Designed miniproteins, single chains. Designs and how they scored, part 26

Each design is a single chain, and the fold is of that chain. pLDDT is the mean over its residues in the fold that is shown.

## One batch from the design tools (miniprotein)

Design m882
Fold by ESMFold2-Fast:
Structure m882 (fold): chain A 116 residues (1-116)
Amino acid sequence: MVLEEVQELIKRDEEILEELRKRLSDEEGERAIRIVEQVLTSSITARALVMIGTEIQLELLRRRGADQSQIDAVRAQMAAYLANWPQDVLDRVRQRMEEAGIPEEVIELVLEILEK
């Protein structure tokens, strides 16, 4: 179910934020954590909307008697979008931290934790 998948993603984000809070305790680390929290929150919301929209599309296709290739195409698009999600998050976090003047050492540590 989409709700269970979204809850699992939220739990993963919470675990990432907890790890960041354990490793980053200075003022610059706190600023970096706030940026990560904002990016993760906006990212999970966007991915949840795509997942919900895809489930609606799949249900409509099933009700309209769509062939398996059409169903598989919609599923493949969602899978591709979700597969790109980790890299999109990493790129967005780096960009926002660089724009905020966060030190490179802190940026690298944050990205290392996010890549786990």
Scores: mean pLDDT 81

Design m883
Fold by ESMFold2-Fast:
Structure m883 (fold): chain A 80 residues (1-80)
Amino acid sequence: SEEAKRRAEARARMAALAAEGKALLPEFEAYLASLAPEEQAALRAELEALLAEGKANADLSEDELLALYIKAFVQLLRAQ
């Protein structure tokens, strides 16, 4: 069915984006290490809040959600 095909394509796209996010983990960790301890704690708390919200609204794994958030965060940093 078209719905099954659409779900499979969406899932494949999400997996690809998560893989990109995982590849950016070293860059994210380097940025995190450059912050003061208080800023690191604030960023971790924000990521935990986003992960909890994502789990409520998507059928993605925690690892995939975290990878997507890391990708978005690193892309935002590069744009600044």
Scores: mean pLDDT 76

Design m884
Fold by ESMFold2-Fast:
Structure m884 (fold): chain A 63 residues (1-63)
Amino acid sequence: SELERLERELERAVEESVDQYELDLRTNRPHLSDEEIEEEVEKLRKSLLGFRRRRLAEERDRL
């Protein structure tokens, strides 16, 4: 279904964004510890998952 496709696309986009952000942090902020990088990555992941939930709710309401 279109909803299932959107759900998979948003999940993939979240993971890609998180992976890129971690790489950028390691490249541009080499003074950060692994723990600090994990904390920043987790903050972004939570924000993006919140966005994903809102997008899926909007799509369900449209149907």
Scores: mean pLDDT 80

Design m885
Fold by ESMFold2-Fast:
Structure m885 (fold): chain A 87 residues (1-87)
Amino acid sequence: SSSALQKQLEELRARLAKVEATLSDADRERARRLSAEVRRLIDQGRYRDAASRTTASAIRLISEGKVDAARAVVLSGQIAETEKQLK
């Protein structure tokens, strides 16, 4: 339902805001760049490619010790997908 999706979107946005508050400017910029490519794939309806790109980006960030940046990328992808469903 639209109400359930809106509630999920609000929760995801609140979680992303908390994670972004913990990031350095450099990590925020990197997460933003990685998230922009995922958003492009979602906008094109390429959901499997978006999921694969999100997973690869998160693994890379975790391997570099950037766990919160990885969370930001995952949450951004979930937000983009939920926003697309509400349009």
Scores: mean pLDDT 87

Design m886
Fold by ESMFold2-Fast:
Structure m886 (fold): chain A 106 residues (1-106)
Amino acid sequence: SKEVEDLKQAARLHLVGLTQELKDAIRAHASPADADRLIGLIDEFTREGFRAIDAAKTVSQVQQLQDVVSTSFGRIMDRLRAGDTAGAEATLREGTEQIRELYRSF
């Protein structure tokens, strides 16, 4: 439906914006070596996010994806601000797997 397509487009734009904020936070808080690793994990998270958004068929499915994305973003940002790059990495991996699980259920 048009409603689902509009929500998917909003979800894609939101994911792009969050990805940029995460990259800015990594530049501010992580060492160069940790930054490269974290950027790779963000690229994986973003790719899986787009894949799941594209596969979503209902308003509820898009909302479930947005909840995982927003919750993961907040936790990653908190870890980065605390200087906990290992915790940020673990949270990124967990969020990516949650998105993969949602994709498999669609």
Scores: mean pLDDT 88

Design m887
Fold by ESMFold2-Fast:
Structure m887 (fold): chain A 62 residues (1-62)
Amino acid sequence: MEEAVEKARKYIEEARKAIEAGDTSGALQAIVKAGGYMGEVTDPELRRELAAEIAELARKLR
């Protein structure tokens, strides 16, 4: 897996765990990092999948 994809997925998982733990601050920080790495992904299909997961996590923080 590309370094950027691996990092993005790592932070998506970290954000999901933070949300489950009620750590809104940690979840927001992880989402921002995941978004940064997602922007470095050149594969449009993988980028779309990562963007969808990030958007779903951000929606849960409202």
Scores: mean pLDDT 80

Design m888
Fold by ESMFold2-Fast:
Structure m888 (fold): chain A 93 residues (1-93)
Amino acid sequence: SSADAALAEDLRQLADQLLTDYPDDEVLRQVAELLRQAADAIDRGDYGRAAELLEKAADLLLEKSKETGDQSLAKLADVLRGAAARLREKAAA
């Protein structure tokens, strides 16, 4: 669907933004890779896998937020958890 395509593109843009803002951060490079894999899973209609990948990315962002005090990463984690919950609902439907 167009909404799923938009979510996949948003995840790829977020991955690119994280790599631009934090080029030397190994954990945030892992987050960017998970976001790209989640976008690919959405494109395949594998909403359950996409949800799992977004939950892993959110967990890493929350840990990084605690280590650095960067509240923007915690907010991003909340957004990704919300997206994961919606994808899980879609997978179960």
Scores: mean pLDDT 88

Design m889
Fold by ESMFold2-Fast:
Structure m889 (fold): chain A 62 residues (1-62)
Amino acid sequence: SLEKAREEREKTDEYRAKHGITAGPPPNEGARYAAEALRRMGDAFDAGLKAGGLEQGLASIE
């Protein structure tokens, strides 16, 4: 049954964590994707600032 399989996985993960067993997936994949999304937002924001700053001489696109 799916419920029993899920419960077994959760218990196995908790047991490993308590005993300091680091055999599980090591990287923070979610953190990596989040950092990439933030970078894209930063790039878009910077591009907007440069375009809006033409009159102030900040943009070098001309």
Scores: mean pLDDT 60

Design m890
Fold by ESMFold2-Fast:
Structure m890 (fold): chain A 85 residues (1-85)
Amino acid sequence: SDVDKNQASALAREAANLVLKLLEDGKASEEVQQRAGELLRRLMTSTDAGLQIYYARELIELARELGLDVSEAEKLVKEAEKIYK
């Protein structure tokens, strides 16, 4: 339903914003910040909740590769996946 899609979209956006904050607080390199910005741009310009979840997961993996604690972002994206599917 549109309500479920909107809720999934909101959770994916929240997870993405949390990851960007983690990368900024963790002082990630310029290259990583540029890559994260591109993923966020794709997420924010997408109208498909599934694609937004996909880009949120890509952001989570980027932060995970840097050894950052992605636990809260992972919870949000898992909730988005449950609502969307």
Scores: mean pLDDT 86

Design m891
Fold by ESMFold2-Fast:
Structure m891 (fold): chain A 62 residues (1-62)
Amino acid sequence: VKVPSVEEQDEALNKRYAAGDEDVVKTKSGVVIGKDMLEAAKKHFQKEELSEEELEEARKRG
């Protein structure tokens, strides 16, 4: 499927983080997210720091 599930995205991002991928960041809450997704989420929520729920929503949006 072209759009992976939230669980599949989480696994993929965690694997990339474990491999040292610079495009993936682990947040203070422990959520692993892509840098571009994090920047888009910050813009969307107009916040410097995002909650775990907000980060999950950002990943869901793709």
Scores: mean pLDDT 70

Design m892
Fold by ESMFold2-Fast:
Structure m892 (fold): chain A 62 residues (1-62)
Amino acid sequence: MPKGVVLVADDSALGREEALRLRKERPDVLVIMVRPTEEDIEAAIKKLEELGYEPEIIELKS
């Protein structure tokens, strides 16, 4: 099952740089960047699961 990453970042510039890095290193992985809120994280996890991806959470600064 393909993996999807929920990238949690308060700093959108740092989050964008890490998302680009992840997409280059893991081209088969779907990356969703979200703010560090429970609602946004849960919504991203649910969306990945609906698309048939296994969710993995990576937190930047939180």
Scores: mean pLDDT 77

Design m893
Fold by ESMFold2-Fast:
Structure m893 (fold): chain A 84 residues (1-84)
Amino acid sequence: SEVEKKLEEMAKLPEEERENKLFLEGAEELYKQGLISEEELEKLKADPKNEKIRLELLKKLAAREGLEVTDEELREAIEETRRL
């Protein structure tokens, strides 16, 4: 399937590039649903490592999945990533 081909392509990428691709795909999905603007999507494409945009995307993705996550909890998760 097309999904399996994309998974194989992602498996060949370094972990950091794979993470950036996952955030971009998440942003494209939110854009298709009207949850983010084209400007926000283009900004993330220009700077995939932007922590502020990543935080906003994680918050919107969590809300879509029915998860109650505070900004504080998401920031804590990002801080933990910085320590690793």
Scores: mean pLDDT 68

Design m894
Fold by ESMFold2-Fast:
Structure m894 (fold): chain A 94 residues (1-94)
Amino acid sequence: TQQQLISTMNQIISQMQQLRQAQSDPNTSQQQITDLYQTLVINGHQAVNIASTSMSSDNYNQVGDLIGDAIDYARNGDTDSAIQSIRQANRIVQ
């Protein structure tokens, strides 16, 4: 549903903020960063799956592209761009 999608997107934003905080913390291990990234990927895939059944094809394609961009930005350490992409996707679903 639209509400489930919005909830999942907000969770992804929170997880990306956690990833950014972890990346800036010198006490954070590489394993912790990897675990946070993997959780982000899983939730990103979940959001795309919910979007595919809850919105128009045009909106679904745009949201899917933005979630994909966010995952790629996060993988490259550009967590700020990742958060921006997810927020853009969240605006489409609201």
Scores: mean pLDDT 81

Design m895
Fold by ESMFold2-Fast:
Structure m895 (fold): chain A 79 residues (1-79)
Amino acid sequence: MVKLTLTIEIPGLPTITSTGWISPKQVRGSVDSAVLLGKKSGWKVTVKGTVQKDAKYRKDNQKALDIVKQGQKELKEIE
């Protein structure tokens, strides 16, 4: 399980933060949706992923964290 935190900054609205534990297999879809939202809306969107210390070395969790890192990099490159 990966703890995914999504933050959306919309002009004129309070910052929206959503945090939840999700399956590593679902992380890609969530991150891809966040990146698409950032690209299409122009809102500032950020994604962060964490795992429990003992779970960080599981291959599925590591792959999920890499997906989050890549998505956040793509979001930073949006104008």
Scores: mean pLDDT 76

Design m896
Fold by ESMFold2-Fast:
Structure m896 (fold): chain A 93 residues (1-93)
Amino acid sequence: NEEVKLLMFAQGALHEGRYELAIEIMDEIIEKYGEDNVRALRLRGEAYRGMGDYESALRYYQRARDAAISLGNTDTASQLDREIARLEAEIAA
């Protein structure tokens, strides 16, 4: 319940462009629910991307992808590979 509530608050912060707040909430989720929390890692990557910190965004998407692989979630890993490719294209542009 608390994890879902924190994820909802972070998603709301991202939609409002409150990237630093979203990162703080994601850090709390990672601390309490584990470093392999794929959703928190992905949303943290999205927040860095929104701030224009593409290097940090890439790092967190890669961590989220690796966590998804470790959990056997191949669909999520494939989605993250596409996000990584799009972000790499943004860096190259």
Scores: mean pLDDT 82

Design m897
Fold by ESMFold2-Fast:
Structure m897 (fold): chain A 95 residues (1-95)
Amino acid sequence: MLSEEELKKRLEALLKEGLITEKEYEEWLKMPLEEQYQFLARKMAEVAEKELEEAKKKAEELGLDPSLIERVLEAWREGKTGAEIAAELEAEEAA
């Protein structure tokens, strides 16, 4: 469960990474607690979508299939190690 303090720390992390603006952070602090949780959830979804799109572009530059990036991110969210992900990708290429 996220405390109000943890919620603030997570949004401060997004601010430090330049993923939200200082104005958005100030507006967030003025929101009721319920709206603060909803705002963080929306921003996390937007950031994840943007990072996925940037990762796909990076993969294209490296000559990788962009669809592989989606599978890698899903596997990381499931707690798979980089070695396990690499082994699965190599097995598909070899088939």
Scores: mean pLDDT 67

Design m898
Fold by ESMFold2-Fast:
Structure m898 (fold): chain A 94 residues (1-94)
Amino acid sequence: SSQHQQQSQQRIRQYQQRIRQDPNDSRAYSLLGSSYIRLGQYDQAIRYAQKSLDIDPNNPQGWGVLGNAYRNLGQYDLSDYYRDLSDTLVNQLS
């Protein structure tokens, strides 16, 4: 829906601003990835999730975004692998 798209685009603008202020904000990159998942832009979601994980491989949101993106692209083995990594990190950090 246009409302869903507008909300996701507004969040993208906010996270892009955070990245301009702090280029090493791993969480801002993974949240960007999540916003691109909501827009159905899975290639963009993967790029931002990978950048997040380059900065902080212990960010479970980054692995979760990769899992969701690859799931939507039909790459189920990669999806399951990345989702398991995300779940493991959440359990270790909680």
Scores: mean pLDDT 88

Design m899
Fold by ESMFold2-Fast:
Structure m899 (fold): chain A 90 residues (1-90)
Amino acid sequence: GVTREEVEQLSKLTGPVPHRDALLSALYLNDKELVEKLAPWAVYLTAPLGPMALRELAPFVSGELLEIILPYANDETRLTLEELLKEKGA
């Protein structure tokens, strides 16, 4: 399993890939503070792997956290997030 400490270590690395992976891990942990901090990196959740990872994580992630990253996502990932939020009844 992923720990909060591991996510914080990833967030200290340079570049979009470690921060994107840290964001996905923060979502899985349902850590609102880390998700808010890492939300701007949602733009790097590019197709096809970004939307796929979000669909796989969606059953384990609160709708509130998906709403936090929504404004930062690219168009294709934003459509996936909107679909997942609708399915959650948010």
Scores: mean pLDDT 77

Design m900
Fold by ESMFold2-Fast:
Structure m900 (fold): chain A 56 residues (1-56)
Amino acid sequence: TRRYLVGFKEEFDESLITELGGEVLSHSGNLAVVRLPEEAVEALRARPEVVYLAPV
């Protein structure tokens, strides 16, 4: 697993992270720092709710 900064288009949705086997480490507004398995990265990036995804 690796840490990522995730930006959501409208509303933070923790279930999008946990459904992919990830973990939310912190969140503020529409931004979250998450731990995500590498195989889940492209699936999360492909979600229309996700506008930003970068390693931290």
Scores: mean pLDDT 80

Design m901
Fold by ESMFold2-Fast:
Structure m901 (fold): chain A 82 residues (1-82)
Amino acid sequence: SLVDELVAEAERYIADKTDEGLFNAEVLAGVLYILSGVYYTEAKLAERRGDEETAEKNRKLADYYSQKADEIEARIAAVRAQ
């Protein structure tokens, strides 16, 4: 999946333990937050149309992408704290 690919790439960058690698991982976390925002917007649009099933699905995706971004940022912070 796209999220699995982005997470795997971020993990590779974090493993480098370089300023550039950590910056690239932070950019990928930013991309995941943007995608979360897109799914949240789609959920709101579906809700306005009365499509509760699509709204719930997109809210779940928004939360999932945001959670993955948070996990990447936490790992970057942990490396920087060492």
Scores: mean pLDDT 89

Design m902
Fold by ESMFold2-Fast:
Structure m902 (fold): chain A 62 residues (1-62)
Amino acid sequence: MEETVRTLAEQLRGLVRTFGPEALAEMLESLGVPDARKVAEQIAAGDEEALREAARRIAEHE
């Protein structure tokens, strides 16, 4: 699980860097992450805890 979470966290960083927080928010919302827009903005601001929690949520869904 932790390795999957780390991999997903790096993917989320790449997504926000490439497509911006609005695109990331839409993806997180489609994956069932609660408060997706706030989480995407926190990730864009460099919030490591928000990044890790989003990644864990996605890993649990997958």
Scores: mean pLDDT 77

Design m903
Fold by ESMFold2-Fast:
Structure m903 (fold): chain A 79 residues (1-79)
Amino acid sequence: MLNIIDNLLKKYGIDRQDLEQEVVVTQDDIEIVKKFLELTNEEVCEEIAKDIKECKVLKEKGYEIPENIYTELLKALGE
């Protein structure tokens, strides 16, 4: 999961730093990831929440997100 953003960035030729500046991870996002994935590690959940938020930004810009991997996680943060 954690490396999927790097693959999307490479596919679309996007600089990670530019994407990261558009991503805001909140405590609520981290809490949703904790509950959805049944994880307790704050740092791991923050990294996952950031990756999912980066996917949301890419989707909002019109890039295609892999349906089989991110659909449930994106919905958990996007609903």
Scores: mean pLDDT 68

Design m904
Fold by ESMFold2-Fast:
Structure m904 (fold): chain A 80 residues (1-80)
Amino acid sequence: MTEAERLAEQLIRIRKQALGEIPGSPVPGKGGAVTATQALLRGLGFEDVPVDGTLDEKTREAAKKVTEEDILEYARRQVE
């Protein structure tokens, strides 16, 4: 597994945690996970998404539109 693939897996997990999709995870909508997801979404071109740790409608909508391939490409730009 590459460094980019590890980062992508972490970001995908954080997004699922923020959206409440991971069983047994810390409380969904947690500030840190939401903030990390918002930063990822802005990096992917969703500039209207705030980076404030609040799970708002724009954050939820943008997160649902992002594919795992988009996240992997973002991760590659960050680490490779």
Scores: mean pLDDT 71

Design m905
Fold by ESMFold2-Fast:
Structure m905 (fold): chain A 96 residues (1-96)
Amino acid sequence: MAPAKVTVVARGDIPAGGSIEATATLTNDGAEPQTWTVHVILRWRAADGSVHAVVSKTETVTLPAGGSRTITATVKNPSDEDLPDAEVLVVATPAP
C-alpha cells in the first residue's frame, strides 16, 4: 500500500482578494494501481500565532503502478487581509 504524500508546492505573499497558482506532480511509486484523494490546502499563520488551513481543491486520482499526474490549482485568499508567507500544500492520501 502506498504511503500518504505531503508536499509544499508554493509559498508567497497573497494579497487580500488575490490568488496563487500551484502545480504538483503525483507519482505512484508502488507496485500496483492506487487511487488517491488529493487535497490542495492553503496554510498561513495568523497575527495571534495560530496556524490556519483551508482546503481549496479536492480531486480523486487513480494512477497505475509507476504512473504520474500533474495537479494544478488556483488557490484564492479566503481572508480580507494580506497573507504574508502563505504556503500551498498538496496532500495525497491513498484510498482503499
Scores: mean pLDDT 79

Design m906
Fold by ESMFold2-Fast:
Structure m906 (fold): chain A 106 residues (1-106)
Amino acid sequence: SAKEEIIKIVEEFVKRVLELIDKHVDYSNPEEVAKYIRIRILLDSGLKAFKEKAKTASVEEMKEIAERFLDAVLEQVRYYFPDIVEEVERLKEEALKKIDEVVSKA
């Protein structure tokens, strides 16, 4: 279904963002590790909230909910790991394009 495709796109986006952060984290620095743990918890909670909203949302509403969630993820990255913001912005643009393609077919 279109909803399942949008959920998969958002899940892949979160996974790729976390992989980028993991490569950036200095694991010898406790402050960097603490930031990584915090952002992982925030992204996991946000993704769970997105999936919960998805249960009752229309496909059009899912696009809006997904866009807002992706924006929130970008702002968390800007705050905790500003050095990788440009790479995350690119991932967001790719995810939104895929979501638009799914919505246009539904």
Scores: mean pLDDT 88

Design m907
Fold by ESMFold2-Fast:
Structure m907 (fold): chain A 107 residues (1-107)
Amino acid sequence: SLKDEILEKLEELGSMKTGDEALDKSIKETVERVKKLIEAGDYEKAILELEKLLGVLEIARALTEDPEKRERIDKVIGLIYEILGLLYKLLGDEESAERYFKEAEKL
């Protein structure tokens, strides 16, 4: 199911490392909150939590000079875009879903 695909990608996201301890902690804590929100059927709050994390990661990426660390951050951002696309698709918001899938393809 679409929900099972979302949960599988959240497990993957929670296992990822950027190499920045504070950033990696934020990723893990956000994944744990998002999983609970999805289990409760609160998809709009799950989206908001992931969009907040995305903002933090985009700032971190912009401030990162090391190409290898930047690539690791890009992989995390790409997976968040895919998860957001699937969540919007689950809500029936096909326009927002396609926008996020397109952003994931750029990374």
Scores: mean pLDDT 90

Design m908
Fold by ESMFold2-Fast:
Structure m908 (fold): chain A 60 residues (1-60)
Amino acid sequence: MEEEIKKRIAKLEKEMASLSPADQKVIQTLIDLAKEYLARGDYVAAQTLIEAAEAHIKKV
């Protein structure tokens, strides 16, 4: 679980580089929060935030 979340974060960081600055800030905020929950061992919260970031990228 943890390694899969980290791989998804790395993919999001690559994908966000081609987005607008406003969209990059949204994705970065979600990634930062996901990393905090991951550090606390809350994988469910971390995964939910990553899914929100992935959904945002698909809609822009």
Scores: mean pLDDT 82

Design m909
Fold by ESMFold2-Fast:
Structure m909 (fold): chain A 95 residues (1-95)
Amino acid sequence: MTPQDAVDYLTNKFVEVMKENGFSQETIERWQRIVEKAKEMASTLSREELEKLLEEQKKRLEEATRAGAPQEEQREIIEETMAVELALLIKEAEA
């Protein structure tokens, strides 16, 4: 079993719990997209590249908040930041 197989197993279990607790299909699909993006980034980017991307995303969120950007735009940046943080955790588990 690879670290990726373990992430898939845990993600599927989390989705089952979300479904059992009445979460919408849209919310479930949103979480699945974050996890899939994190897995892709963990496999394609180095730890140093992910750390740089995390700092860029934090700066982007600060700029969006300062500019009074719509909640939807801020939410998208937060979701991208979560994907990068999860990718870093996946890489740490592989080490």
Scores: mean pLDDT 78

Design m910
Fold by ESMFold2-Fast:
Structure m910 (fold): chain A 102 residues (1-102)
Amino acid sequence: AVASRSLSLRDGESTTFTLTVDGVPVTVTVRAEGGRALVEAEAPRRTVTISSAVDTDGAEVQARIEAALAAGADIVVATFVGLTRVDGEERLHLTVVARARA
């Protein structure tokens, strides 16, 4: 199963929220820093995090997710990042994805 959340952050901003994947609650903290979305996650299962930047290819992030699951992670939390403008200000637009091993 997959759970996701999309959000926009200014550089230096962070937020914490919960994603539930396959009945498992995952507490996610994401911070925008220098064009990167840095992610930390806490769950009652073995969790791997994958942070990314505006210049990180989404296919590369997806390959890292699959590799972590194949290596025995129970849950992988990853960021996909782009740039957006809100009220004339540049912000990171990011999607945080949590995937459970099948």
Scores: mean pLDDT 83

Design m911
Fold by ESMFold2-Fast:
Structure m911 (fold): chain A 85 residues (1-85)
Amino acid sequence: MVLMSVVLHTPSREDAERAAEILSRVPGVVSARVLPPTADGRTPVYVEIEAPDVDSARQTLERGLEALREAGIEVEVVGVSVTEV
């Protein structure tokens, strides 16, 4: 089992809240949280994915990013970390 932690930057708090709602519906996403805005006005979303392995976690992340693209939400992936659990 692995836990993948992902930080996404969105252009606004509204986009971040919508991204968190969409990502929370993706199977394998265990949490999606809106963080306080950055100094440059971006709003981060912190996402946690649980999967059997890193490849499965990446597939879950790709599904989430696809769902965001389909919803018209622009995101930048700024950090990814993986821990064995």
Scores: mean pLDDT 86

Design m912
Fold by ESMFold2-Fast:
Structure m912 (fold): chain A 111 residues (1-111)
Amino acid sequence: AAAPSPAREEAAVHFARAVRYLLEGDWDKAIEHAKEAGRALAKEYTPEEVRDLAVRMSVAAYQALLDAGKPEDEAREAAVRIAKAMFEGAGITVSDEELQARVDAALAAAR
């Protein structure tokens, strides 16, 4: 892997907080930190790179929730909402259908 950039490190801190809040059941704070992660990535990455990174990070959130014993439906919904929040933070417009399809495809590939 390439050395982490400052934007990638800032995004990782916000993403870790988002996952922690999801595990605590505070979805509003999780969404706030996911938006900050997306905003951080947009400082150095193109919109397409942010889409790819946000989806990968949403899969990591899904896996963390499953490892914590959360139901798959809850983990999947959290992954979609985290990806949406990161896209919003980065100023990326995407339809709910496209977002759902991208997250579902990434989750299927990770199983």
Scores: mean pLDDT 84

Design m913
Fold by ESMFold2-Fast:
Structure m913 (fold): chain A 69 residues (1-69)
Amino acid sequence: LKEEIIEYLKSKGVDERTAEIAADIVVESLKYGTEKSVEEIEKRLLLEGIDEEQARKAAELAYEILKKL
């Protein structure tokens, strides 16, 4: 599951490090049954040192993945 999320994000132009962090957020959200907003995912990516454009893009894609599961 995590590997499929990383590959999907990379296919959408997300860099590998950002994709790995975003995939971890998705997996943690599913594991603990916690809802994550786009803003919460973006904020965590920014705290990890990801730039604003990559953080927003990855957050939106991660949120869409969570909505489908």
Scores: mean pLDDT 80

Design m914
Fold by ESMFold2-Fast:
Structure m914 (fold): chain A 92 residues (1-92)
Amino acid sequence: NISEGNKKYYEGDYEGAIKYYTKAGEKGDSTAWLNLGQVYYKMGDYEGAIEAYTKGGELGNWRAWENLAFVYYEMGDYEKGDEYAKKGGKLR
């Protein structure tokens, strides 16, 4: 559930946040996948962030594509960053 995931995240309980966001995302909540990607990014888990943002973007969340682009830019992959930024822009 998003609300419970948000509560865990604000408390610094990233493992609890992952659990609740994953459950909400698996039920089709694209915002839960976006939030899960943000948790992984804060933990320095770029692979987890990429997976979560990709799922959110595939469900139509343009912010997930833009955040995925940002992760690729941080990794120095400007070509993939530009590709995913374009995906986000088209959904807006």
Scores: mean pLDDT 85

Design m915
Fold by ESMFold2-Fast:
Structure m915 (fold): chain A 84 residues (1-84)
Amino acid sequence: SEEEIKKLKEAIRKAGKELGLPDSVTEAIVNAAIKFLKKYNKKISETTVEEFVDFLKKNYAWSEAPELVEKARKIFELAKKILE
């Protein structure tokens, strides 16, 4: 739902601030996480960090964005903890 997406966005933004990431990187991860959940028609609670990382490797070119993928892993893990 839109409300669940809003909570996800806020959790990722909070995680990004806590990890000291630039807003541009945090927003890229927000967009990737929303696309991931919509593609698989899942709630964040129904996903694993590894499924998200595999999605990023397949859809966002691992070789060009390895640092972004690792930052996304950490943000997604922290966002899941915030939303539990």
Scores: mean pLDDT 78

